Designed miniproteins, single chains, continued (3). Designs and how they scored, part 71

Each design is a single chain, and the fold is of that chain. pLDDT is the mean over its residues in the fold that is shown.

## One batch from the design tools (miniprotein)

Design m10460
Fold by ESMFold2-Fast:
Structure m10460 (fold): chain A 83 residues (1-83)
Amino acid sequence: SPEEKEKQRKELVELQILTLLALNPDKSFSPEELRELAFAEPVSDETLSEALKSLEEKGLVENIDGRYRITEKGLEYLKKLQK
């Protein structure tokens, strides 16, 4: 369904963000930097904003003054995903 495809697309966007952050676990990134570096394809501001909100809500990333860094929980989540 369109709803299931949208869910999978959002999960893929979240995974792309987490992957970039996990490669740079000691760094924080602005939304603009994430948009430039995390995606091979253009991503809308709305899509990026929703993904970041979801990741922060799940505790997989932290937001400090508008900059995003991966949490220990986020790193463990990616390891678990690779199983």
Scores: mean pLDDT 83

Design m10461
Fold by ESMFold2-Fast:
Structure m10461 (fold): chain A 58 residues (1-58)
Amino acid sequence: GLTEEEKEELLKEAAKRLGVSVQDLRDLAEGKISVEEFAEKYGISKYFAEIIKKLLQQ
């Protein structure tokens, strides 16, 4: 499995590439923010937000 440090680096890379905050990606992965709220906040489709969430949870 990934270490906490490796997870943090992956989240930072994903956040930078997507133009979103690391904390919002973490909250999305942990279910603290809904797919709908994340999508609305960043102006992306719910489908794309669901793909992001699924990738972060692998």
Scores: mean pLDDT 79

Design m10462
Fold by ESMFold2-Fast:
Structure m10462 (fold): chain A 83 residues (1-83)
Amino acid sequence: DVDEGLEYARKGAEAVRAGDYETAIEYYEKAAEKFRKAVEQGDTSARDLLAEVLRARAEVYRKMGKEEEAERYEREAEEIRKE
């Protein structure tokens, strides 16, 4: 459900602003799961949302010093955007 994904993405962004990167990652992972499900069910508009939340998660991993995970998730986001 796209609406649930958007709610999780919002909570992730709030956690980032609070400096709670672990909680932010959990919410962004939940958002990505919802958006992937929407894409699988034929909602092509959810691809942009999925790419955006994957990039947001990658940025959080980078802030935590986890460069390898950040690069991996950035590549995944780019692949989703290319269709």
Scores: mean pLDDT 83

Design m10463
Fold by ESMFold2-Fast:
Structure m10463 (fold): chain A 80 residues (1-80)
Amino acid sequence: MVTVEAKILGGSGQIRVAELELTEEDLARIKAHGEKYGAFPGFPEDLPNGSGSELDEEALAQALRAAGGIPVAIAILKEL
C-alpha cells in the first residue's frame, strides 16, 4: 500500500489536498487505464477491485472530474 498526496482543483478553482491510499495493483490499473483511454472518467469501475474497494472511490472520482481527468491522475502517478 502506498500513500500519495493529490492536489485537486476544486469546482471553485481552489486547490485542495487529499491523501489517497493505493495498492500497487491499483496504481498499475490506473496507469494502464490512462494509457489505454487517455482519460479516467470511469473511476472506480475501471479499477481491478470493483467489488471490494480499496480506494476512496468518491475522492478519486471527484478529484479526476474536478481537474478534468488526466492531469490529476498523472500527478498522482508521478508522486508515487
Scores: mean pLDDT 47

Design m10464
Fold by ESMFold2-Fast:
Structure m10464 (fold): chain A 96 residues (1-96)
Amino acid sequence: PRPSPEELAEIQKRRREELEEMRKNMTPEELNKLAEEYWALAEEYAAKSRALGDPNSPEAREYGEKAGFYTNLAIKLTTDEALLERMQARGHALDA
């Protein structure tokens, strides 16, 4: 049982509003640390999705959706270009 597309859209909208408030209330250093945490979580979910072998299974799709969600959060919160480049380089290395 998954949320409906409408429920997911509402959750994503709420999360976007939370991100804007975070940017107002957090320092760049705090935002970059949170981005690193979200990137690590995205890598974990991506690995779990791949380990299942079937990308169309409900579990693999759920892990893939979580990985994508946290990847987008990490990118949006990262204010350091060098940190963003490191995150992208790690992603490429894991896909090699």
Scores: mean pLDDT 73

Design m10465
Fold by ESMFold2-Fast:
Structure m10465 (fold): chain A 75 residues (1-75)
Amino acid sequence: DFRKKWIQNTLDLMRLMLDRAEKSDAATRARIEAQVRAALRWIAQLDEDSVAYAKELLAKDPRLEAAYQAVLAEL
């Protein structure tokens, strides 16, 4: 399934970006966090099946889950 592979790869990349942000200066951290939130806002606008699959993967990283819930609260 192309869409599931894309979602998985995107969330895997976002987890790596957040790991890097934790080791970065404040300016780089803020930039990475903004990029992660932008990607999550895009994911939230996908079809129901894609969003359901993304939620399953988001549960594996509390930082991504918290960021996703924050994005949903502002939609």
Scores: mean pLDDT 82

Design m10466
Fold by ESMFold2-Fast:
Structure m10466 (fold): chain A 80 residues (1-80)
Amino acid sequence: SLEEVKQLMLEAARLLDEAREAIKNGDIEKAQSIVEELRKVLERLEKLRDKMTPGERVAFDSIREELERLEKELEKLKAK
């Protein structure tokens, strides 16, 4: 696979972990910032989808689903 895909996948995984931690800590502003950055990384990965291995596509889809879950958790935190 392309080195760019590997680097972006690692960055996305790190941002997911950081976003989960920020949400767990109730740090809404930090969580929003990280989620926005993660969305940008996933937009770049989507453009490279044809260059991904089948395993990388499965991982990408999983990260996308997890981002959607985190965005829903953020909306719940904002509703206070």
Scores: mean pLDDT 84

Design m10467
Fold by ESMFold2-Fast:
Structure m10467 (fold): chain A 76 residues (1-76)
Amino acid sequence: GEVSRELAEKAKEYAKQGNLSKAASLLTAAMLIAMADGDNEALAYVYEVMAEIEETVDGDKESAERLRELARKLRE
């Protein structure tokens, strides 16, 4: 839980700095850790951070909405 959230927050900061490669690596690590732990709340948070970056950096609203839907389903 905590490690995945911290990695996602660091990824968000790197994305703001324009370091998308580092952001992607940290998000991948956060996702894999949350999945391995079975932590649906942490995984949902990682998807929400990915969605924010997709929408704000890439302008991809469709991918962002798909990621937010996955996050919602994890929190059911």
Scores: mean pLDDT 83

Design m10468
Fold by ESMFold2-Fast:
Parts: structure tokens; C-alpha cells; sequence
Structure m10468 (fold): chain A 92 residues (1-92)
């Protein structure tokens, strides 16, 4: 049971939505799981939108085993650094 489609128009909700997904991932990780509620994003709307899309795509993929290999902060760091990983469907 996971959120397949999340629609957010507010920055505050955007951060909480990502946080919720990360928390779900952390629960499975139990070791590497880490939630950065104080947040190290780029500070730009573009970065926030990319992170949101990445989180939503992970949720849509039902969180395959490979996806769970990455911790919450690890996923966000990858999105910021790679920049173009908006649709990750490798977990299907």
C-alpha cells in the first residue's frame, strides 16, 4: 500500500510529501534510512520539482527492492547531482 499519484501545488506540502515518502523508505531500510527534515536542497523551484518527481516515481514503482537500496538522503543527493533523473522506471 503506497501512494501512486501525489499532486501538490504548495512548497510546504511538497516538502512534507517528499518527507513522507522518505520516511516510508527509511522504515524499510532500518539502518541507512535517514530523513533530512532540515533539508539540503538547491533552494530553487527547479530542484524542488525534480526531487518531488523523483519521489513520486519511486512511489509509483511500488518501491522495488533495487529502489529500497537507496536511502532517502541518497536519492535526493543523486537527483540534485545528476539533475536529469526525473523518471526512474528501472524498478519495474
Amino acid sequence: KQKATIKIDSNDKDMKDIYDIMQSMKKQSNKDGKIDIYFYYGGSDDQKNKMKKSANKISDSNGDSQGMKKSSSDVMSDVINSGKDSTSISNK
Scores: mean pLDDT 45

Design m10469
Fold by ESMFold2-Fast:
Structure m10469 (fold): chain A 64 residues (1-64)
Amino acid sequence: EEELEKAKKEAQIELDVVNALGEIRLVTGRLAGASPEELEATRKRVQEEIDAAKKKAEDRLNSL
């Protein structure tokens, strides 16, 4: 139970990091003059990375 709580906190931190990096990529793209279409493609990739991180965290917690 204590290990599960620790794993949940670690998973949340990992998700927060992935979200922050995604925001940085979108801001960097805007500053670099990316088109709306390029920004939409970047948002899709960021969302895929977030979804993958969530799934990885879920699988990790289920293995405990």
Scores: mean pLDDT 79

Design m10470
Fold by ESMFold2-Fast:
Parts: sequence; structure tokens; C-alpha cells
Structure m10470 (fold): chain A 73 residues (1-73)
Amino acid sequence: MAEKIRELAEWGKKKAEELNKEDAVSLFQKAIEYAKEGKVREAIRYLGEGAVATGDPEIQAEVEKRIREILEE
């Protein structure tokens, strides 16, 4: 679980970098670090905040969908 959350956060960070959204990049980086520590709840919180900070509804929907799929495994 934590590894898949980390991979999702790395994906989100790359998307935020492509959009030049530095705030979103920082939030996804926090999600990566919390996931590496096994702090899944904190990682998910920062994943959600990072997705919102991108301002892209498709990225927000994809992150929400993938979090749900990971949690149902």
C-alpha cells in the first residue's frame, strides 16, 4: 500500500512540474516522504492537497480514483 501511494505521489509531482505548479510539487513531495515513512494517512492527505493545488480537475479525479483503488487492495 505505502509503495503504491508513493508511486502515485511521484506521478502527481511529475504532472505538477509539467504544469509549473510549484505549490503542488511541494505538496506531492511531502506525500512521497510520508509514504516512505509508512505514514499512509498523512501521505493520502498531501496527495489530495497536491492534486487540488494543480488546479486540474482531470488530475484531481485521477488521484482520487487511484487512491480508492489502492485502498481496496
Scores: mean pLDDT 84

Design m10471
Fold by ESMFold2-Fast:
Structure m10471 (fold): chain A 80 residues (1-80)
Amino acid sequence: DQLVEQALAKAEELREAVRKGDFVAANEAYTEFVRLAKQMSDEQKQEVLKALRAMYGKETDPLAKELLQSAINYIEQLLS
């Protein structure tokens, strides 16, 4: 699923950018994640949500965790 893979790639770019202190790149990655998420079916959103929760559980950087939680909340809001 290319759309799911692209969204998860943006979530990884977000995490990497935050760890490097590159907040411009982090904002760009989050913006693209949101754009991709709006195009997803509910099934694709559920798959992304599962992967994001796994990423959240493994993340040790506090700010990257907060931004992952924002991404999780956004997908949950779209599924409401």
Scores: mean pLDDT 87

Design m10472
Fold by ESMFold2-Fast:
Structure m10472 (fold): chain A 65 residues (1-65)
Amino acid sequence: DELREVIREMLEELLKKYGKGHLEVTDVDIDSVLELFKALLGEEPTVDKFREIFEAFTRNYTPYS
């Protein structure tokens, strides 16, 4: 499943960005992200739409101190 693979890779990259690259991304984590996006969008996200949303979030995200 390409969507699940993309979610895994992006979660792993996010963990690395925040110094938590030693933590493992599990299938439960992927399922939780997929369920969240389905709830927010009202439908199953496409790979392209998920990439757009996640890239926008990670590229421009600055932790609020």
Scores: mean pLDDT 71

Design m10473
Fold by ESMFold2-Fast:
Structure m10473 (fold): chain A 61 residues (1-61)
Amino acid sequence: AAREIAEEAGIPVGEARDILRAVAAGDMEKADQEAARAGVLSGNGEGAGKAYELARRRAGR
């Protein structure tokens, strides 16, 4: 879930939830935009990228 992704990636749970929601919906363009936004807002672009990969795995994408 979003909280586990946030903890592993080192980003806020809200950002992880937005990424996971977009990935789960199959909107990969929005998922990419949410990951970029999470990186800027958290100051952790590497963590945002990790959250995106974890979200893809959990959503089976």
Scores: mean pLDDT 79

Design m10474
Fold by ESMFold2-Fast:
Structure m10474 (fold): chain A 93 residues (1-93)
Amino acid sequence: EKEKKAQELIKEMLELIEKLKKGEIKEEEYYEKAKKLLKEAAELLDLEIEGEEEILLGIATLEAYLWLKENPDWPDEEKRKYLKELYEELQKK
């Protein structure tokens, strides 16, 4: 039950990333909504101690994506590789 709700929130976050990539949503609005979704997901999974790390990871990934979007000269393929590498490095923690 809780896992199903968390999966739904993660799906919404991925949809927000796609909307931001297409320019359908403002960067400020995207950041606020994504931050809220990540906090709700952490709460549902009872990740009080570990949840902070996952929330920070999510926020850092979103901030990195927003920073890359502010540099439009970067190809989407390079942006995806950078985000993937960042995510993998943070998981090695």
Scores: mean pLDDT 59

Design m10475
Fold by ESMFold2-Fast:
Structure m10475 (fold): chain A 76 residues (1-76)
Amino acid sequence: SSLKEEARNYILSSPRYREDPALAAAVLAELARHPDGVARFLAHMEELIRQRRFDELAELLAYNKTLIDWVFANLP
């Protein structure tokens, strides 16, 4: 959707954005430790997008393009 596109572009153009694949791997590993961790994380991302809370979304995601793409591909 156009809202998802706007959110993704906001994160990638954020002055906060710094590529850190090691941090992305660590975050995904921590989410995988909990049976519903991934699902809760994706639901939270979807809600931030819906509410246009793009600064908070960038704070949580602005460190790896592959993680960002994975999140947007798997949103509920």
Scores: mean pLDDT 84

Design m10476
Fold by ESMFold2-Fast:
Structure m10476 (fold): chain A 85 residues (1-85)
Amino acid sequence: MVEEIEELLRRAEELAERAEEALRRGDLFEAEILASLAAMTLSVAELILSKTESEEKEELEKRLRELRERLDRLAREIAEAMAAA
């Protein structure tokens, strides 16, 4: 289900962007909620991909890994900002 994985990736990317914007505004609780939603959305995409046989699988795995790294950095930044407040 490549189209479903792509839709989940787009949604997770949108949530990550909104979380980054909330972090820039100092809205730490909104940033944490949005980042958590992005991480959960990504986890669903990872689960679907793990059960998918597709010629696009390697490319999708790379995109998922890159977004996971982005979300891990974002979560760390939010935690640091909350600890500093």
Scores: mean pLDDT 84

Design m10477
Fold by ESMFold2-Fast:
Structure m10477 (fold): chain A 87 residues (1-87)
Amino acid sequence: NSINKLRNFFKKYPEVAIRLAISLVPEKLEKELDKVCKKSGELSLKLAEITFRTALEDSTLYSKEQVKKFAKEFTDLFNSYCKEKGY
């Protein structure tokens, strides 16, 4: 149930998901990312990455340079996390 809520939340509210990822990734999201990566599969992972990247690039709230750099690091971290866990 929590995983489905997180997935739907990412799809409906990419801005909020990005804020959450930026501020909370290491602690609480790491646990949820683990489950999402396992259950959502590669398609959902790519959708999340594309959504995050696009929203971040379109954002004017943050520096475009910082957003672009963080989006790249986040994408690599997200992918690496799933592979490192062996899921």
Scores: mean pLDDT 53

Design m10478
Fold by ESMFold2-Fast:
Structure m10478 (fold): chain A 84 residues (1-84)
Amino acid sequence: MREKLVLEAELNLAMVLMIRGVAKVIKAPEEVLKELDKLAEKARELAEKARELAREGASVEEIEKVKEEVERLAKEAQEIFKKA
């Protein structure tokens, strides 16, 4: 279960990074790129936190909360991209 939650957090991080990458390739407005860069940094930190929690044997509930935060960031990235 913990491994699945970490994988889901990493999958959502990959989604944020992909959205950021596409936005840069299509030369989205600078303000959009800056917002996506901030989300990417935060998502990376949270995904790393999920990995550390799993390694340390933290509760499923703790890892799930971090996963949910990364999911929220992925949804925010999609919304920002949609408005660009």
Scores: mean pLDDT 85

Design m10479
Fold by ESMFold2-Fast:
Structure m10479 (fold): chain A 90 residues (1-90)
Amino acid sequence: SKVDEIIKKALSPDEKEAREGVKELVDMIKNSKDPEIIKKAVETLKKLLNSPDPFKRNLAIKYAKEVAKYHPDLVKPIVEAALNLREVEE
């Protein structure tokens, strides 16, 4: 499916592909009414946040902020955790 292709791109080891994939995920959740698509987007966010790669974690924080704007009830606790992690890394 298109959502699975976008998720694969967001989880890519290539930084350019990962950036484009995350951007496409954000655009998808902005326009999606499908709870399964939103669920997959949240699962992808969790995978990025748990990455050993600092680039992936920072990408996840940006993604989490955008998801929280459109679906705050689904992702607010994840966004708050991500923001707290970023503050400690100062």
Scores: mean pLDDT 72

Design m10480
Fold by ESMFold2-Fast:
Structure m10480 (fold): chain A 76 residues (1-76)
Amino acid sequence: SSFEEELKELQARLDEIHAKAQALTDPAKKAQVMAQMQQVMAIMQQTVQAYVNNSPDTPALLEQLKAKVDEAEALV
């Protein structure tokens, strides 16, 4: 499904962000990126749960998830 394809793309982007974060030498910046990634993972979990439960909130959560991935990507 398009939803599953979008989640797979977002997961691939998160894996790339994580790899870039691991290359950071500044511990403060690394901690900031890791904190942002934890927020992204929490929203991803909510989005998957909403999808499984056929929640009408699923599209809004997916858009929020995309925005948070964009924010994390901007930090690396």
Scores: mean pLDDT 87

Design m10481
Fold by ESMFold2-Fast:
Structure m10481 (fold): chain A 80 residues (1-80)
Amino acid sequence: KPKSVEEILEEIREAMRRADQKRATELAAKVFSKEALIKAGVPEKALEGLDFNPNPPFSDEEAVEVLRELARETGVPLTE
């Protein structure tokens, strides 16, 4: 069963809380564009080699807001 966007976001929260930044970034690539992740503060080197969704469900503006909320909720910066 394909995971919903909300389920993927929850998995990202859990990965961030567990300090699994690689897992969090891999999951983020399934729902966010590379441009949105860079704009939210994720270093470009952390995004190299990831398989990004060509049709992400969020606009870049919406994605940045969601990513900032994830960082706020978890207390974990996206740049680490």
Scores: mean pLDDT 74

Design m10482
Fold by ESMFold2-Fast:
Structure m10482 (fold): chain A 88 residues (1-88)
Amino acid sequence: MSPLEKKAKELWDRIKTLADQVFANPAATQKEKRQVAILVTVAGILLAALYYSLSQKDLKTAEEELKQLEEIYQEVQTILDQVNARAA
């Protein structure tokens, strides 16, 4: 398992954990829950694409895909922060 593969898997696990917090929060709107569900789906596709890039030894594309996963993580975190601000 490469360091890049490990980092991508850890990031995927963190995205799922944040998404579960949005889905479990009664202050989250149906629109926010749907948006997070779409983001998690895109993250899963991106993780598969990253594994494919690594299998092709295309490190540059794999790094770009990891950066896109980091952007999705930030988007899910932003939604969770907005939900938590309303729950208080």
Scores: mean pLDDT 88

Design m10483
Fold by ESMFold2-Fast:
Structure m10483 (fold): chain A 59 residues (1-59)
Amino acid sequence: GELAEKGAAGALKSGNGATGGGAAAREFQDMGDEEGARAARLGSLKGTAEEAAKAIAEG
């Protein structure tokens, strides 16, 4: 519903997981750890998806 859509948008807008994952990915990339950088990016996306799913379930 409309509330679930707003919750999902709010989770994406907050960017907490995305911001943290981006910083971690940069750190790993600076150390030459491309696989670690990729894992950090995936973790960030997974966190955002989990927050969105929770908002949808509560909407």
Scores: mean pLDDT 56

Design m10484
Fold by ESMFold2-Fast:
Parts: C-alpha cells; sequence; structure tokens
Structure m10484 (fold): chain A 77 residues (1-77)
C-alpha cells in the first residue's frame, strides 16, 4: 500500500519525494521529474508513492508534469 511504502522508505527517498512535490508546486517540471527519478533510484520501494503524487498532480490540473514523472519512472523500472 502507498502509506506503507512511505513509512518503509528510506529517509533520503522521502526527502527526494518532498523536493519533487515542492518543485511541482513551483512549476519546475524538470526538477520535479529529476527528484522523483532520484527517489526511485535510491529506494525503488517508493515507486507507489511517486505514482500517488502523479495522480494528485493530475487532479490539480498538472497533467503534463504527472505524465513526465510516470514516463521517467517507468523507463527506470
Amino acid sequence: MVEEAWKKASEEARKLVEEAREAARKGDTKKAVEKAVEAVKVDPSIAPVVGKIANELIEEGKVELALEIQKAVNDLL
């Protein structure tokens, strides 16, 4: 489950996910994608959390950013 993935993830991966969310909030698409990819590289178990973030971005109307994150992470896995 996504909540369990967040709790089990390394502190480093969680910080990278938080940086990705902050970059997305600022409209920095490139940084958001880079930080999301780094999080999954550091701890692949965080992938469900990144997927949830992409869904939240779609709900916020940031569809292009969400699709870029999903594509980059899927290309990595």
Scores: mean pLDDT 79

Design m10485
Fold by ESMFold2-Fast:
Structure m10485 (fold): chain A 102 residues (1-102)
Amino acid sequence: QQMQAQQRIDQLRQQATAAFDAYVAAKEKLDALIAANADPSEIRAALDEFKKASQALLDALRQLASALPPSDAAVMQTGIDAFESQSSRRIAKYEKKIEELE
């Protein structure tokens, strides 16, 4: 039973890692399009992808936290809350920057 719990945590860690890799890729794509002065519609599409990747990462991290012991879950939840706040600020900055490019 302990081995099964550890396997579930390992699976959720792998899912969170995959979601993080997708988040980084979406951010790099958005940043590259902005740096290249790409068409505003392409930049907006990339921002939408980044928003979706950010939400998927938050969901994966919350699922992982739910499988951890309460003390570890609490520490991870603090990190998740900080990331959510930072992600919201990043998205707002990207939206403002896109408005400036239009």
Scores: mean pLDDT 85

Design m10486
Fold by ESMFold2-Fast:
Structure m10486 (fold): chain A 70 residues (1-70)
Amino acid sequence: ELLRQTLLDAGFTFGPVDPRFDAALEAGVQAVLENSLPLDEEAFERVLKHVREWADRNAAAGKAASQALA
């Protein structure tokens, strides 16, 4: 939740699955990690894992939607 809000504050939106959203997510993560968040090594690993899980959920949601349309 906190990381999601931080990404939203950095100008990120978690909308529908889109070819650009991965690049935008990675760019936002880099901007947040390097310019917005003071992170320890442990916190950095935790944030990275959290972002990847959110990216995976967005991809999975897109697949589930495609299957539901069948």
Scores: mean pLDDT 52

Design m10487
Fold by ESMFold2-Fast:
Structure m10487 (fold): chain A 66 residues (1-66)
Amino acid sequence: DLEKEAEKEENAAKHYETVAAQLRAGSARYPGEKAHLDAAAATMEANAKREKDHYNELKKQIEELK
C-alpha cells in the first residue's frame, strides 16, 4: 500500500515539474506575461517539492518495514 502511495506522489511531483517547465518556457517566450507565468511556475515548483518530500518520507517508511 505504501508503495502505491509513493508512486502516486512521484507521479504528482513529475506532473507539477512538467507544468512548471512549460510555464517557465512561456515566461521566456512572452516577456509581457513573465511575472504571471513565473509566479504560476513557482507555485507548481513548490507543489512538486512538497510531493517529493512526501515521496521521500514514504520511501523511508517502506525501507524501515523491510
Scores: mean pLDDT 82

Design m10488
Fold by ESMFold2-Fast:
Structure m10488 (fold): chain A 106 residues (1-106)
Amino acid sequence: MLEEKKKIIRESAEEALARVRPLAEEAYAAGVDPAAEMQRLTREAVREFLARYYEKLGKPEEAEKIRAGDEATIIKGLAEVAMIVEEKEPEEALAEAERYVARLRA
């Protein structure tokens, strides 16, 4: 299970990054401040990544909540990813996810 989840996380992240990269390049070419635009694109990438992750796990209801911007589901998803990829303790992973989402609030 752990190795399968790591593969799903990697594939979901690569797919999300492939989507965001051209949008970042287009924004820069249009003269938009990349730093300001990156906050918006990062939020989009995180939602796309977590939605794909939950879809691949067979959890379409969670994926729909992520796409709707449910912060609690996004925080939980980020914490689960940190626990799997970085082998962090649940409390540490959750605290880091909460801080990350707070930084991306508009």
Scores: mean pLDDT 78

Design m10489
Fold by ESMFold2-Fast:
Structure m10489 (fold): chain A 107 residues (1-107)
Amino acid sequence: MKKALEATRKALEEAKELAKKAAEAAKKGDGAGAINELEQAIFELRQLSSGLPFLPPEAAEALKKAREYAEKALEAAKKGDYEEAAKYAEKAVEALEEAIKALEEAI
C-alpha cells in the first residue's frame, strides 16, 4: 500500500501542475495550450479514477471534484470562454491540493 499511495501522490502532483499550466494558458488567451494541458490533466485523472476504491474516502471525493472541474474547464476553453476555463482550472488545482493533503495524512 505505502508505495502505491506514494505513486498516487506523485500522479496527483503531476495532474495539479497540468491544471496550473492550463489556467495560465487560459489567462493568456492561449486556447490551444489550455485545451492541450486540460486534455492531458483529464487523461491522468481518469487513470487515477480506476484506483478510487483503494484511496482514502476524502482523497477519492477530492479527485472526483478535480476531474469534474477539469472537464468543465475544457468545455469552457473549447467554447473560447477563457475566463471561465481559468476559473474551473483553478478549482481543479484546489481540489487536487485537497486530494494530496488527504493522501499525505493516509501515508
Scores: mean pLDDT 82

Design m10490
Fold by ESMFold2-Fast:
Structure m10490 (fold): chain A 70 residues (1-70)
Amino acid sequence: SDVEALRERIYAELKKLNGGASDQIADALVEMAVEFGLVKELLGKTVQEVSKAVFDEILRRAEERRAALK
């Protein structure tokens, strides 16, 4: 599946970066990408690009929530 392919790729990239707890970090990033509907867009991306895209989407959603509360 697209989700499984993204998870395996993020695991491989994090292992190259000698990241402790890389599996937990990869799972968190992939779960957020799934929730945000970004999996297909991120399949070919580096871990840095995936992290940025997830962060940007978190920020965008936070801004929408703040606007709704005003």
Scores: mean pLDDT 75

Design m10491
Fold by ESMFold2-Fast:
Structure m10491 (fold): chain A 71 residues (1-71)
Amino acid sequence: DEVREQQLKELEEVKKNGEKLLKEGKISEEEYERSLRHIERIEAIIRDEAALESPEEAAIQAKVQEYIASL
């Protein structure tokens, strides 16, 4: 499942970027922790849909993009 794997890779990059921003002092520790919790929730949604190969992938993709844009 190409779309699911790509979405999970994007979330991994977001986590890495958040870590880098925290180390650079561009975001607070609290903001970073909040971001991680949101990423974990989105990952759980993607992984659950992944198991069922749900047609809701498009909706999940939209949520992932919205979250990344808000970070």
Scores: mean pLDDT 68

Design m10492
Fold by ESMFold2-Fast:
Structure m10492 (fold): chain A 82 residues (1-82)
Amino acid sequence: MEFTVEIEVDGDVATVKATSELETLEAEVTLGKSLKGKATAVSGDTAEVETEVGDKIITKATLKNAKTGETTEIELEEPTPK
């Protein structure tokens, strides 16, 4: 299943929202060298979201389905953190 990932950055906190055909997954994490969040869809699907953070910007997101082990890597447009 493919997801559309949206990341909103406010200071040192990032909110990752992944939307699929079936449901939306959302996770909130604190920024660091490696950003990792675990989100659960309303349908009960669980996905692990990992984002690599450079000096100031989140550039990639990896969405992993915990049940199937399927991984999707998404290149993100560089958002401007607040």
Scores: mean pLDDT 50

Design m10493
Fold by ESMFold2-Fast:
Structure m10493 (fold): chain A 100 residues (1-100)
Amino acid sequence: SIEEVKEKILKELEEFRKEVLEDPKLTEEQKKEIDKIIEEAKERIEKAKTLEEIQEVLREMKGKLIEVQDKLSEEAKEAFNKILKKFEEKVNNIIEEYQD
């Protein structure tokens, strides 16, 4: 069901947020900016009624995260990319399972 997909994605967003906030390579300012982007995405997904709306929120979130990425040091960028890729792989698996 769409509610099950939402719950799974919201749990992955919370894990993504936690990993970002716990990363020592990110500055407090960078953590705050990324945290705001993730929290806004969580609120929008909670209100989403369709898979298409969820996917649109995730696309917008990724765009904003790419803008933050340009401000990161090379070490912070590498760490952030690992966290982001892990999140994206888990979300893609959730969506693919729902579509099958």
Scores: mean pLDDT 86

Design m10494
Fold by ESMFold2-Fast:
Structure m10494 (fold): chain A 120 residues (1-120)
Amino acid sequence: APSREEVVAAAREALAAGLDAAGLFALARMLAEAGLFEEARRALEAALERLPAELAGFTPEQQAVFIATLGERLGVRLEAASPEEIAARLRELAERLRSPEEARRFAEAVLEALYEARLA
C-alpha cells in the first residue's frame, strides 16, 4: 500500500492539474477514505469553488435533479436558486464536517447528485 506521504503528494499534484468539480469531489472522497481529513477538506474547498461553473452548464431539469438528490442524501433542504447560492450553502455544510467519514459521505453525496443530474 502507498505511504501517507505518497498519497498526499499525489493529491497535491492532482489539485495542481486543474481537475473539474466532479474530479475534485472524487479526490476528496479518496482522501477521506484514507483518513486524510485536512487534505480532503482542501479538495472539497477547491471543488466547491468550481461547482458553480459546472452547474451553470446544466439544464433546469438537471439542476432540479441535482438539488433534489443532494437534499435527500444530505438530509437538508436546498433553497438556492442560482449555482452560486447552491455552492455557498454547500460550503456552509462543509464547514460543519468534523471527521474523515463525514467528509467522505459529503463528497459521495455531491458526486451522486452530479451523476444523477447528468443522466436527466
Scores: mean pLDDT 81

